# Ledger of designs, part 94: designed miniproteins, single chains, continued (3)

Each design is a single chain, and the fold is of that chain. pLDDT is the mean over its residues in the fold that is shown.

## One batch from the design tools (miniprotein)

Design m11252
Fold by ESMFold2-Fast:
Structure m11252 (fold): chain A 55 residues (1-55)
Amino acid sequence: MSPVLLVAMKDTGLSEEQIRELVELVREKGYAEAGKKFGLSPRQAKGVVEAYELS
């Protein structure tokens, strides 16, 4: 796991599995809807997806 993904997990409190769920939900419904499910803003959801893609 990359350091960027580890920082995203720590900042959001999400596990790696929850981040994968968030990424899939973003692809299906977009950042706002995905973020709401996990208690994140659209900007935070975008940051997590970008961290995952860089990992």
Scores: mean pLDDT 78

Design m11253
Fold by ESMFold2-Fast:
Structure m11253 (fold): chain A 95 residues (1-95)
Amino acid sequence: MLKEKLKQLGEELSKQDSSGESDENSTLVLDALESIVLASRGILTEDLALESVNTQLSKLGLSANSLLEAVDIIRDNLHLLKGEDLKRAVELALS
C-alpha cells in the first residue's frame, strides 16, 4: 500500500516540469518524502517518519495523520517541488 502509493507519486512527479530552482518550500517537501521512503524501506520507524514529516509540513501550514495521508498531501502540492529537488523526489519515490 505505502510502496504502491509512492510508486504512483513517483510516476506523477516524473511528468512535472523540472525547470526553476529548488527553494525552501521545495526542500521541505523533499525532506518529508525522504522520511516516508525511509519508513517504507524499514530504515525509519513509521512513528519517527510521521514526526519528521509533520515537522516539515507544519512549516507549510500542512499536517498528516499517517504516512499514506502525507503521500496524498505531497501529491496535492507537486507544484512546490522544483529543479534538483524534483529530480531527487522522482528517484526516491521510484526506488
Scores: mean pLDDT 85

Design m11254
Fold by ESMFold2-Fast:
Structure m11254 (fold): chain A 75 residues (1-75)
Amino acid sequence: LREEFEEVLERLEELLLEAGVPQEVIDELRRKLEAEWNSITDPAQQEEMLESLRKAVEGIEELLEKGIPFKLNLG
């Protein structure tokens, strides 16, 4: 689970960099996601978070491939 989480975070970071998101914003998002992951003690909840992140990555990849602009809302 932790290894899969790190892999998804790395992919998300790559996509956000490609989309022109500043490194500082990406670093803050990564810290927030890692803090959330570390607060979860239930493996089933960790799997749900991982699945949600995978779906987000797939959505961002599709938008970038099609050249559709998107905005990242961190609030």
Scores: mean pLDDT 75

Design m11255
Fold by ESMFold2-Fast:
Structure m11255 (fold): chain A 99 residues (1-99)
Amino acid sequence: MEADLERARRAAEAAVAGDAATASELAADIVAKMSEEQRKIIAEMEERLKELAEKKDLKGAEEAVEEAVRELEKLDRALALVIRGAAEARLKAFKAGLA
């Protein structure tokens, strides 16, 4: 496996497990390499997630994450894994707040 993909997988696992410090450390180099296009995709996802959280639309939030991750995966698979892990952790918190 490519070193970036392995590091991204570990970062995603740490994020989902609630270990934000380890996730951030593992993701730092991948995040530092983000292009303008990748930053725009992430910013648009975050904007949509804020709107959907306000509406309590969990299903819409899950769809917004899936769309953004698919777009990122075409550009950088490692970054897509990192963003999926972070978004999954955020969706877990959202589900807990709705339950």
Scores: mean pLDDT 79

Design m11256
Fold by ESMFold2-Fast:
Structure m11256 (fold): chain A 99 residues (1-99)
Amino acid sequence: GEVERTAAQVEEGDHVFVFGALPSLHPLLRRLQEKGVRITVFGKSTLTDMAVYGLDVTVLTDLEEFIEAIRTTPGRKFALTVTGLGYRVARELGVPVLE
């Protein structure tokens, strides 16, 4: 399915940075965690809480801190976003966006 196609782009030890997490992303985030992918999510809303429910992820509520985490995290890293801001930040930092 779509979740498995997206998850196939990453491997154990990779880091995925999530912009604007919606509850519909929960199955994908769970699958990434099952693969041993590290997940950091930007958000401070009930929608973000629902998207990460029951998952072991880092949630950052400050955008500047989130961008710095993307910039300073070593190794393979990816963005997961449906927002124009997320696409722009990923492009500026040279981080590939998961499809």
Scores: mean pLDDT 85

Design m11257
Fold by ESMFold2-Fast:
Structure m11257 (fold): chain A 97 residues (1-97)
Amino acid sequence: MKEEIEKLKELYDKFLNMPPDTPDEEIEKLLKELIEQIKKVLENLNEENVKYFIELFNLPPDTTAEDIRELLEFWLELAEDRLRGLKKLREKEELEK
């Protein structure tokens, strides 16, 4: 599980620091990987993994498992919304061209 949380952190940091010239296909791939990784961490959260998550993401020490689930669900929603937005923009461009 620690490796899954570390991979989530790596994907999240990569998403935040994407170059502005990154192709839509690469953004979609990264978003899909991020979505899958968030889901894996959400499904496998336990007390030890919650503590590791708090330390790795520098969250307040009183952060609960429920707080982490809410945070991950929020990130999941943002990633899915971004992916949907990219698909809609492509559909609109194809309709206009």
Scores: mean pLDDT 77

Design m11258
Fold by ESMFold2-Fast:
Structure m11258 (fold): chain A 100 residues (1-100)
Amino acid sequence: SLEEAREEILARLEALIAEVRARRASTDEILERLGQLGKEIIGRMMRAGAPEEVILAVAEEFSRLIAALRAHADDPEARYALLDAGRARIGEILERAVAE
């Protein structure tokens, strides 16, 4: 189920990034949606029985991404680059957790 959770989580992150990019969403909208998605993802990982260290690592990446987005609120290009980089880092954490 952690493999299924990984696929679902990455698909949801990709869908969010594609949607906010297509809509040219504001930083405030992106932050609100990332906050909500982050909570849902952590809950999904907990239900999948993910190790605590993996859950904390993903939560930490969301916190870093949110902080970076706030710091670059006036730069649309930086926002999308940060979202792509954040998705990649979360993906790496989850792939390492599954790839045992």
Scores: mean pLDDT 85

Design m11259
Fold by ESMFold2-Fast:
Structure m11259 (fold): chain A 86 residues (1-86)
Amino acid sequence: SELEERARRAARAAGVHYAQAKKSGADPLPLDVPFLSREAFVEALREAVRTQLGLSDEEADEIVKDFVEKHKETIDKGVELGRKLA
């Protein structure tokens, strides 16, 4: 769906920006898009971090875990919005 596609694009952008911010000390991109599944978002985020930045699986997992913990409230709101729009 368009909503899931938008969520995957946002997850990729967020993953890339977050990893770069971690290296340079800049703030990560805010996440303000709806998505239907927390798992789908996390998987897209991991793919983006690993693929776009050429990180190891271990490094990608650590970044994804850190992102999810830091942005838990925003992620939960995104899932809730996605459910309302579905």
Scores: mean pLDDT 65

Design m11260
Fold by ESMFold2-Fast:
Structure m11260 (fold): chain A 62 residues (1-62)
Amino acid sequence: MTYEIVEVRGDLALLRSKETGELLTARLVGASTSGSIARSLDTGELLFIPSSATIGGTATTI
């Protein structure tokens, strides 16, 4: 599943589903030069956020 990055505040990311428009919150759990890994607070799924991604960019489930 793919999500649009709406906002990032500290270790929290607000994401919007590109398919449904639903808003989800994920917590950043790891970071590297290639990107960050976040865990959905609603589903527990892991998401990858590329380091090149900004607001409006895409996060993808792992």
Scores: mean pLDDT 76

Design m11261
Fold by ESMFold2-Fast:
Structure m11261 (fold): chain A 110 residues (1-110)
Amino acid sequence: SMDELLQKALDEIRSVEMTEEEREKFEKALNLISEGRLYLKQGNYEEAVKLFEEALKILDELMEKYGPAIRVLKAFVYRLLAEAYKKLGNEEQAEKYQRRSDELMAEAGL
């Protein structure tokens, strides 16, 4: 399942040696994702989108060095964006982010 793949990716990233700056960026991205999920649950979909987009910018910076595990996490964030846009009634954006998630998972061999 996606949750099992996400947990495995998080465990892998947490076990990898990172610089202090990279670890701070990673933890900031996780905090943004957690906060975004809370807003999504509360029905504040526009704020959830903003937080997920901020998390993606950080994950893109880590992608080059930590690619496979960060790719899974980025795919998960795209799924959350698809859900938020669907709740906003924006089916075109929802389909776009769902597709991006599926493409990243395929590139990760999943």
Scores: mean pLDDT 85

Design m11262
Fold by ESMFold2-Fast:
Structure m11262 (fold): chain A 93 residues (1-93)
Amino acid sequence: SAEFAERLIELAEEKAREVAREMVEEILKKKKLKLSKEKFEKVVEEAAEIIIETVRELAENLDASKEELNGIFEEAVKKIEELVLKAYEEELK
């Protein structure tokens, strides 16, 4: 199982950053919020970590019900939304 683990993790991390960037941009657009470039990049990195953790949790629970898998996904989306809101509150000093 370790044959391509490091390479797969590296590719997953790169892809997670792309997905995180798109999700953060979508949340900001929907809520009509703006972040500085510095805060935006920080939020994208933190959101990417949430995506990686969520993918790992889904992979460990492939035998779970569709409802349980949906719950894991919805919780991840909620965490990313909370992260964007917290970053915005910090920007409003």
Scores: mean pLDDT 77

Design m11263
Fold by ESMFold2-Fast:
Structure m11263 (fold): chain A 88 residues (1-88)
Amino acid sequence: MDEEIEEGVRALRELGVSEEEIELIVRGIREGDPRGKAVALVLGARLAGRSLEEQRRLAEENLKRAEDEELRRVLEEALRLVEEELRR
């Protein structure tokens, strides 16, 4: 797990992801912080070539289907991050 996190962090730096975003992602994985997990989801969607509008729609659809409280918090934070980016 820790080895995989270090390898992931190295890959994110090589892709030009900010140190602040990397710190939030690592915190989300290690400590279960919903904001960090949300940043990881949004970044994953960006790397997969999803537009901000598609990311917003996916977050809304998944939030409607989420029955788990922890998953719901992560999806709510992901939606807020995408909406904040759309506001520019």
Scores: mean pLDDT 72

Design m11264
Fold by ESMFold2-Fast:
Structure m11264 (fold): chain A 83 residues (1-83)
Amino acid sequence: KPVQPREFSPEEQELLKEIAELLSKLEKRPVPLEVLEWIAQGLKLNEEELKEIVELLKKGHTFTEILLYLVTGDLEKAKELLK
């Protein structure tokens, strides 16, 4: 049934799974894939932005910093907002 909530491509779904795994390791608790899908739909994240999230998580940035970075376009500003 075609409704227009954004369906994730197979590549985007793979990226969301990788983000869930990385966050589960960082938070030391399981992060549900469904929660990340809700966030990605709410923020209208594309494949390119999801790849950037993976890279930033691998560099040791927190998920909250990354979400603020995607909203502000500035990683330093995102860190300031968390102080």
Scores: mean pLDDT 71

Design m11265
Fold by ESMFold2-Fast:
Structure m11265 (fold): chain A 74 residues (1-74)
Amino acid sequence: MVVREVEIEVESEEERKEAIEKAEKTVEELNKIPGIDVKLEFEFDEETGKLIVKITANASPEVADAIAAAVKAV
């Protein structure tokens, strides 16, 4: 398992909810691929206004980096 962290800046509760939903949807699509298992964990830093997304994947570092980039793009 490989771990990556992505920070997404959100200005409102609504933006935070949308970011979480989009990230979860992206990972659900990836988990449909046989042999791929990806898990997300979310933490919100109220001081910086950033949503921290922790990604755990049973993939190579290169694939994990691609997953992190896809999650950050939402």
Scores: mean pLDDT 78

Design m11266
Fold by ESMFold2-Fast:
Structure m11266 (fold): chain A 60 residues (1-60)
Amino acid sequence: MLPEIETGDSAVELARALADYALANPSPAATEFLRTVLGHVTDPEARAILEAALARLEAL
């Protein structure tokens, strides 16, 4: 276990939590929050999770 600065796995976990929350409470504010977060996320896996969540919210 290495308690060093880790961004990749943390970014993915945060992206999943935000996506789950937005999908559980779909609203224009939730989609705007996800778009804002995407603008700040550089991790490709985290971005893919957020993009998938946005696509699902737009399909609702």
Scores: mean pLDDT 74

Design m11267
Fold by ESMFold2-Fast:
Structure m11267 (fold): chain A 119 residues (1-119)
Amino acid sequence: MEERLREAIREGMYNTPRDPLIAPLSEEVLARVEPVAVEVALRMVTLVKELAPERVDEERLLELAREAGFTALHGAALGLQNPSTTPERMALAGAANGLIHQGFEAEARAALAALEAEL
């Protein structure tokens, strides 16, 4: 399962249709933030599934992984540019926001709080 989730996360990062107002990330930024965003998105979707197993079957988990991957990547990139935060913290915020928009607000907020405590 973890390998399939990592694949879905990367698919979300690179193959999600972008808002034309969102500038594409440079290769240099991608190389620095992708590993952070992958690990953060993986941990967030895994914890959301553990908190709501009745709502998250395998297909839904892969959908959440794609969304979290995209939003974590852009969060991590913002964290890289902002000296008041970190790529990890902003990736967590990004992943949580993506999962909230997917209908998992309570679970995403709980997962965010738990994972921020580990930073």
Scores: mean pLDDT 82

Design m11268
Fold by ESMFold2-Fast:
Structure m11268 (fold): chain A 77 residues (1-77)
Amino acid sequence: KKKELIEKLLAMLRALGASEEELEEARKELEKQETETLEKMLEQAIESAKRVVEAAPEGKATPEQVEAAKRVLEAAE
């Protein structure tokens, strides 16, 4: 479970354009976190991305923000 959470969080960072070096450092930091913390981080990232996508029809999010949020949601699944 913890490994799956870490891989999903790293996939989201890669979708946002993180370098391989940044991903290696992020992996080390995520491995230090408790499983409950990782679950909360994933939930918060998904909620934030959903809000950006939902704000698009209201003109409250840029096209670039919407595309980044969609990539995060795809990586989280």
Scores: mean pLDDT 76

Design m11269
Fold by ESMFold2-Fast:
Structure m11269 (fold): chain A 91 residues (1-91)
Amino acid sequence: MLVEVSATFTTSLPEKDAKLAAEALNEAGKKVIEEVPESGLKSLSYEVKGNTATYKAVYDEEKLAAMTEEQIAKAEEIMAEQGKKLKEKLA
């Protein structure tokens, strides 16, 4: 199943810089779709209108679900290791 995610936010960047960033993100998204199809990303767009940026992405749910399970497992391991390193650095 395809899942659509959209978000609108206000940018603190100058409009010219915000538009350049949006163009770079759109180009990066196209490359990810072409070169890393395993990500499940089907479409990505960033649009800047005035001081407002709109993000839209479409993902493959099966790949999103698989990444979520791996992300939870990885997060638990990372938190455990990061906790140990912080304790050793404070000792």
Scores: mean pLDDT 64

Design m11270
Fold by ESMFold2-Fast:
Structure m11270 (fold): chain A 69 residues (1-69)
Amino acid sequence: GPSAEELREEERKDIKEEAIARLEERKAPKEKIEELRKMVEEGAEDEEIIKFIESIDPKIAKLVESRLD
């Protein structure tokens, strides 16, 4: 089966994808959503992703930060 590290990375990716979905539901700008998707796809650091989300929606950024910790 997958390693603990692989399961954690999958969980982190799911958290980021959920954040993208929540931002889309809250009508965040399409250009910001597309940039965030690229950051997730390219494996950007969690801190960079959280800061980018915070520039769009601080509430969603706090949820992501809490779930990644």
Scores: mean pLDDT 81

Design m11271
Fold by ESMFold2-Fast:
Structure m11271 (fold): chain A 110 residues (1-110)
Amino acid sequence: SSMERRRREEMEQKMAEFRERLEKESRQVLLEASAAAGVLNTAIEIYFLSDPETGRLVFEGAGAAVDGPAGREEMRRHLRRARELAGPEMEPYVERALRTAEEALRLMEG
């Protein structure tokens, strides 16, 4: 639908902006970005498999992860919301995103 196409285009635009920002950061931030990119890729997969709202929340959570402790808590909040919205078909993908995000957050926290 035109609404689904618009949401996909918006996600692609945000993804491009996020990647451009991360590419300009230090090597330490690139390690954190690599972990966040894993969550982003899972969000894109969820979106393509027909839950754009869940995909959007996972994508926004991945972006927040690079903003320090407050951003990491916001990421956890978005992932919890994505899990609440996920239907049975999407639950395995959301659980994979949660595991990837937890690993990323652990890496960022030391």
Scores: mean pLDDT 64

Design m11272
Fold by ESMFold2-Fast:
Structure m11272 (fold): chain A 68 residues (1-68)
Amino acid sequence: MELSEELREKIIEALKKLGFSEEEAEIIVDSIEKGVFSSEAKRVLTRAGLDKAIEALKEIGKLIKEAE
């Protein structure tokens, strides 16, 4: 799935607000666009912990739904 630049920016901002770095947010967004979590994205989410990973995925899902 290809995300619009505006949606990509909103997801990155939301992830940064949750405590992810810009590089980590980019890794997660790239995995969403490819439709599969890369090894790097899995590492980022594992390092963040379960609660933060769930919050991140919930916010991403909301932003994608809002952009339709």
Scores: mean pLDDT 77

Design m11273
Fold by ESMFold2-Fast:
Structure m11273 (fold): chain A 75 residues (1-75)
Amino acid sequence: SSLEEIVEQLLKDLDKDKDGKISKEELKEYYSKVREVTDEEVDLVLQLLDKDKDGVITKEELLEFYEESRKLHLS
């Protein structure tokens, strides 16, 4: 499975406006339902990506996180 595919599916399902942005709440709810990632990974994404505190996460930020996760083999 590709981490990029997970991000694309998440955007397709949650980004109704198709602007490449997802709210933190939408991201958390998606992960809670699919269990493809751990709760720790969800919390890490929310903590690391929401630096602007605007309540949204961009596609670019998600892809960067997943690429880093792949390289670091986050547990």
Scores: mean pLDDT 62

Design m11274
Fold by ESMFold2-Fast:
Structure m11274 (fold): chain A 95 residues (1-95)
Amino acid sequence: MFLEEAREKLYEMALDLIATAKSPEEIREMGEKYRPELIELLRKAKELGEEVYEELLEMLQRISVAAVKLINEGLPPTRENLEEEVKKLEELEKE
């Protein structure tokens, strides 16, 4: 349950950043707004255990990389596109 809720929050943050930021400055400002919530999620995960903490870190890394790819490639900022890029990263790691 915690990891599922955390994953949804990470997707919401990433989609908000992609959809609403119009400049590098706005991306930075929005990142600062989400920083306390990200720190709290990571702290809670660490308290639950090393496995939960590692899983959350992997989710955060994959979603962050996927979000940056969408911005850099000029792809539509949709959840579908974000999830597709995350899936590609997961498949690469299995090889």
Scores: mean pLDDT 76

Design m11275
Fold by ESMFold2-Fast:
Structure m11275 (fold): chain A 60 residues (1-60)
Amino acid sequence: MSKEEFLALPLNQAAAYALRETGDIEKAAEKVVELTGVPLEQARETVEYLKKNYPELFKK
């Protein structure tokens, strides 16, 4: 799977959006749960993964 395909997945898009809006991992995870319905632990892990591996998505 390419980087572009991976980041286009609904969960990853929601996590990237939430982290950009909140700037906080816990608040972003809560918002991802609201947007996607995934368990909080999965949302948190996804947000942390994206922040660690794709920090460029959150920098303006």
Scores: mean pLDDT 77

Design m11276
Fold by ESMFold2-Fast:
Structure m11276 (fold): chain A 91 residues (1-91)
Amino acid sequence: STSSLISFREAFLNELQSSSSLQKLSKDKIKVIVETAVNYVKKNPVSESQIKNLAKQLVSELSSNADLLSSLSNEEIKNFVKEVLKKITNS
């Protein structure tokens, strides 16, 4: 639903702001990360109760790989974000 997508985007942006490592990434890379994650959740809906935990886990995984993400192309970042989300949502 539109409301769950808005809730996910807000939770994800709040968690991103808490990550000093990810704040060092360019605005362009952050935009690619956010749009990829939102588009994934749009195609693979999650329950309202799972939204906050999904956002937190995604930011944790991305923060641990911030140096890698800074060296990747936008297409590689999209693939990385999708694989992380797939891993989180499948177990």
Scores: mean pLDDT 84

Design m11277
Fold by ESMFold2-Fast:
Structure m11277 (fold): chain A 99 residues (1-99)
Amino acid sequence: SPALEAVAAQGERNLERLKELAKEIKASSRLLQLVEEAGARLREAVAAGDLETVTLLTQALGAALSILEKGKLENDVEKGEQEAVELLESALAAVDAAA
């Protein structure tokens, strides 16, 4: 599906940027684990043709990226990281509840 491919491509871009930023800010093992889990679940959803889950995870990865970018800009990376963790945990829980 062209729609699925477009959203998935955005999700992979969000994931790659989020991984780079997490490495730059020396993020916690918990945030790194959640980013890896979200990436794995995104790829599984793409393989399954699950547009709803691909969209949810793509948006969650983008929101987490924005939170961390803001935290870095404001020199409040600890707060940004905590908010990103909570957001990714919530998104993954929603994916699990829908399965």
Scores: mean pLDDT 88

Design m11278
Fold by ESMFold2-Fast:
Parts: sequence; structure tokens; C-alpha cells
Structure m11278 (fold): chain A 67 residues (1-67)
Amino acid sequence: SMMEERKRLGLEGLIGAAEAGDYDTAARIAESLIKLGLISKEMGEKIIKAARAGDGEKAAELAREAL
């Protein structure tokens, strides 16, 4: 469905940003996904925390778990 595609694209974009060291972009994508209801607030907050800590590996891992 359209919502499943939006979720996948958003999470893939987040993973790419986190792996590239663009932690601000990764955190902003996670915030947008929470706001759109595409991921849970709990999962999104964990991703944002990892990204803001500069832990791109953890942010990407959590995003893959959300896929």
C-alpha cells in the first residue's frame, strides 16, 4: 500500500543518512515518520537518541528493525 511504501522509503533514507554520518538528517526523518504515524513514538525516539549521540550503526539497526 501507499503507506507501506512511504514507511519503507523513509526508513531506507534514514538508514542511508545514518550510515553516511548525516545524523541530523537521520533524526529529522525519524521525527517525520513519528509525526506521520509510520513508526511508533517509542521506536522513533530510540532512533533519534542514537542519531543525536552520533551512533549511526545503532540508528541504522533500529531502522532496519522497524522495516
Scores: mean pLDDT 88

Design m11279
Fold by ESMFold2-Fast:
Structure m11279 (fold): chain A 68 residues (1-68)
Amino acid sequence: STEEMRLLVDHLQDVVDWMEKHPDAASPQAIQDLLSIIQKLYDSETDPELKERLQQLGDRVQQLLQRK
């Protein structure tokens, strides 16, 4: 449901916030896996608000990966 996806996106945002504060704590593989998950969720999402939030999270995770 859209509500369950919103909760998942909220949790993903908390994970990304934590990774940005602790950039050395996450392995490159873990960051790549998170990016893959976000990209798959984006591709399957039809809600424009959630799709925009997933795109923003994907961009942030890509920036984290580029710093490795």
Scores: mean pLDDT 85

Design m11280
Fold by ESMFold2-Fast:
Structure m11280 (fold): chain A 66 residues (1-66)
Amino acid sequence: IAEASGLTPEQLRAEIERHRADLERYDKEMEAAKKAGDSTAYQRAAVKSVAHRLLLAYYEDLLAEL
């Protein structure tokens, strides 16, 4: 199944790490936006966080199918 995605296990792990780093970055952006009272920046960071959580789950599922 991982091979069907066109990614090796090492590449899948790299994608997982990248998305986890992105989530940490978006968490920081959300906190900064809350402190600044910037609801637009908060919403954008929150939407990106949700998207990256879904992608992270997808890649984790692919690794589990190995």
Scores: mean pLDDT 78

Design m11281
Fold by ESMFold2-Fast:
Structure m11281 (fold): chain A 82 residues (1-82)
Amino acid sequence: SQEDAIKGAELVLERAKELGNEKVAEAMEKALEYIKKGDFEGAIKVLMEELGLSEKAARGALEALESGDEVVARAVAHELSL
């Protein structure tokens, strides 16, 4: 759901800040604003432009965040930091 995606994205943002990864944190702050508006395509585009992800990787990351699960969000934050 949109609510779970928001929660997941907020958890990724928190983890990126804990890791000191300012680039991922800034990208997630921008993507989160699009997610809050229900604009998932806008969020995908932000992740592609800011982090250099393929569309498939960006879409997969956002779909994983729909779980709202902290363990999944931490895994996504780590993957985006590679």
Scores: mean pLDDT 83

Design m11282
Fold by ESMFold2-Fast:
Structure m11282 (fold): chain A 65 residues (1-65)
Amino acid sequence: MLTGFSRSGGTIVIVRTDGKTVEVSTISGLSEAEADALVAELEAQRREEEAERIKKLLEFIKKYG
């Protein structure tokens, strides 16, 4: 799963985990357009995961609130 990422110009650092191992990947030499595209893809993945988490939280509140 994607744990986090950061961007500095044309360099993107991606942190992933499989539940036990943490993998850090660095992608450098990207153009501004390539970096923007990759960030957009990573943001889309995080938004999808966050939406599912919020959905589950709302169901919990419905049961107990």
Scores: mean pLDDT 76

Design m11283
Fold by ESMFold2-Fast:
Structure m11283 (fold): chain A 97 residues (1-97)
Amino acid sequence: MEERRKLLEEIAKLFEKALGYATQAMLDLASGDPRALEDLEKAREYLVKAGELISPEQAEKWKERADEAIRTGLDGARAFAEEVEKNLEKYRKELEE
């Protein structure tokens, strides 16, 4: 139980960092700031790390989702940030149970 709790806490922290970068990228895209790409790449890095802690399939999923957000612009970045937030809430809820 303690090892599982520590793993979930690490996953949640990585999703929190990814959400921060994804949200910043959305704001940067809305203002035309070229730093949006760097922020999306940082979000991708943290999500892939979190995915690796869960399974190889989850790491690949988050890599693909981040790449889609980078390609699609503001609407894709918004959807990506929402998906990251939803998954963060899921892991936080599991930590409370």
Scores: mean pLDDT 83

Design m11284
Fold by ESMFold2-Fast:
Structure m11284 (fold): chain A 96 residues (1-96)
Amino acid sequence: GLLDEIRALLSRLSPEAQRRLSELFGRLADAIASGDRETYQRTSQELVDLLTRELGEEAAQRFDDLIGELGAANPDRPPAEIFRELSDLAAALAAE
């Protein structure tokens, strides 16, 4: 499924990058919940930059596509809830 493909991609990151990504997903969730578009845009760019540095441009683009597909597949879920789930997933991977 989409979440399994996201997990597989995130498992390729270093534990340090997984912890950083967890923090960034948490900030995205908070920015969405508060309607802070400027923080959302800046945090999204930091996330793309992190993924590009760790995995390369093709994997970073694939990740963006997967997140978009995950949102589209879950229209009943608030976007902030999806990003909190991704934050928890990244933190769990870093703890392995």
Scores: mean pLDDT 85

Design m11285
Fold by ESMFold2-Fast:
Structure m11285 (fold): chain A 81 residues (1-81)
Amino acid sequence: SSADKVAKIKKSADAVIQGTLNDLMIWHPDYSDQQIIDQVNNSAQQFVADTIALNPDLTAAQIAQIQAHVQTQVDTISSYS
């Protein structure tokens, strides 16, 4: 279903966010909290843009749900800094 597709995209976005965060914590312990947040956000936004481009069947409402989910995840990480 299209709802399953959106759910899978959200899980993939979560994996990109967590993977980027983990990599930065291991390889860039000298980075400021803001540098970490900026890199995580850049990776997440690139994933969203690529996913939208590869899935032209996504509705505007579904795209908005994915974007809102990603923003919430990034904002949550920012709140811990």
Scores: mean pLDDT 87

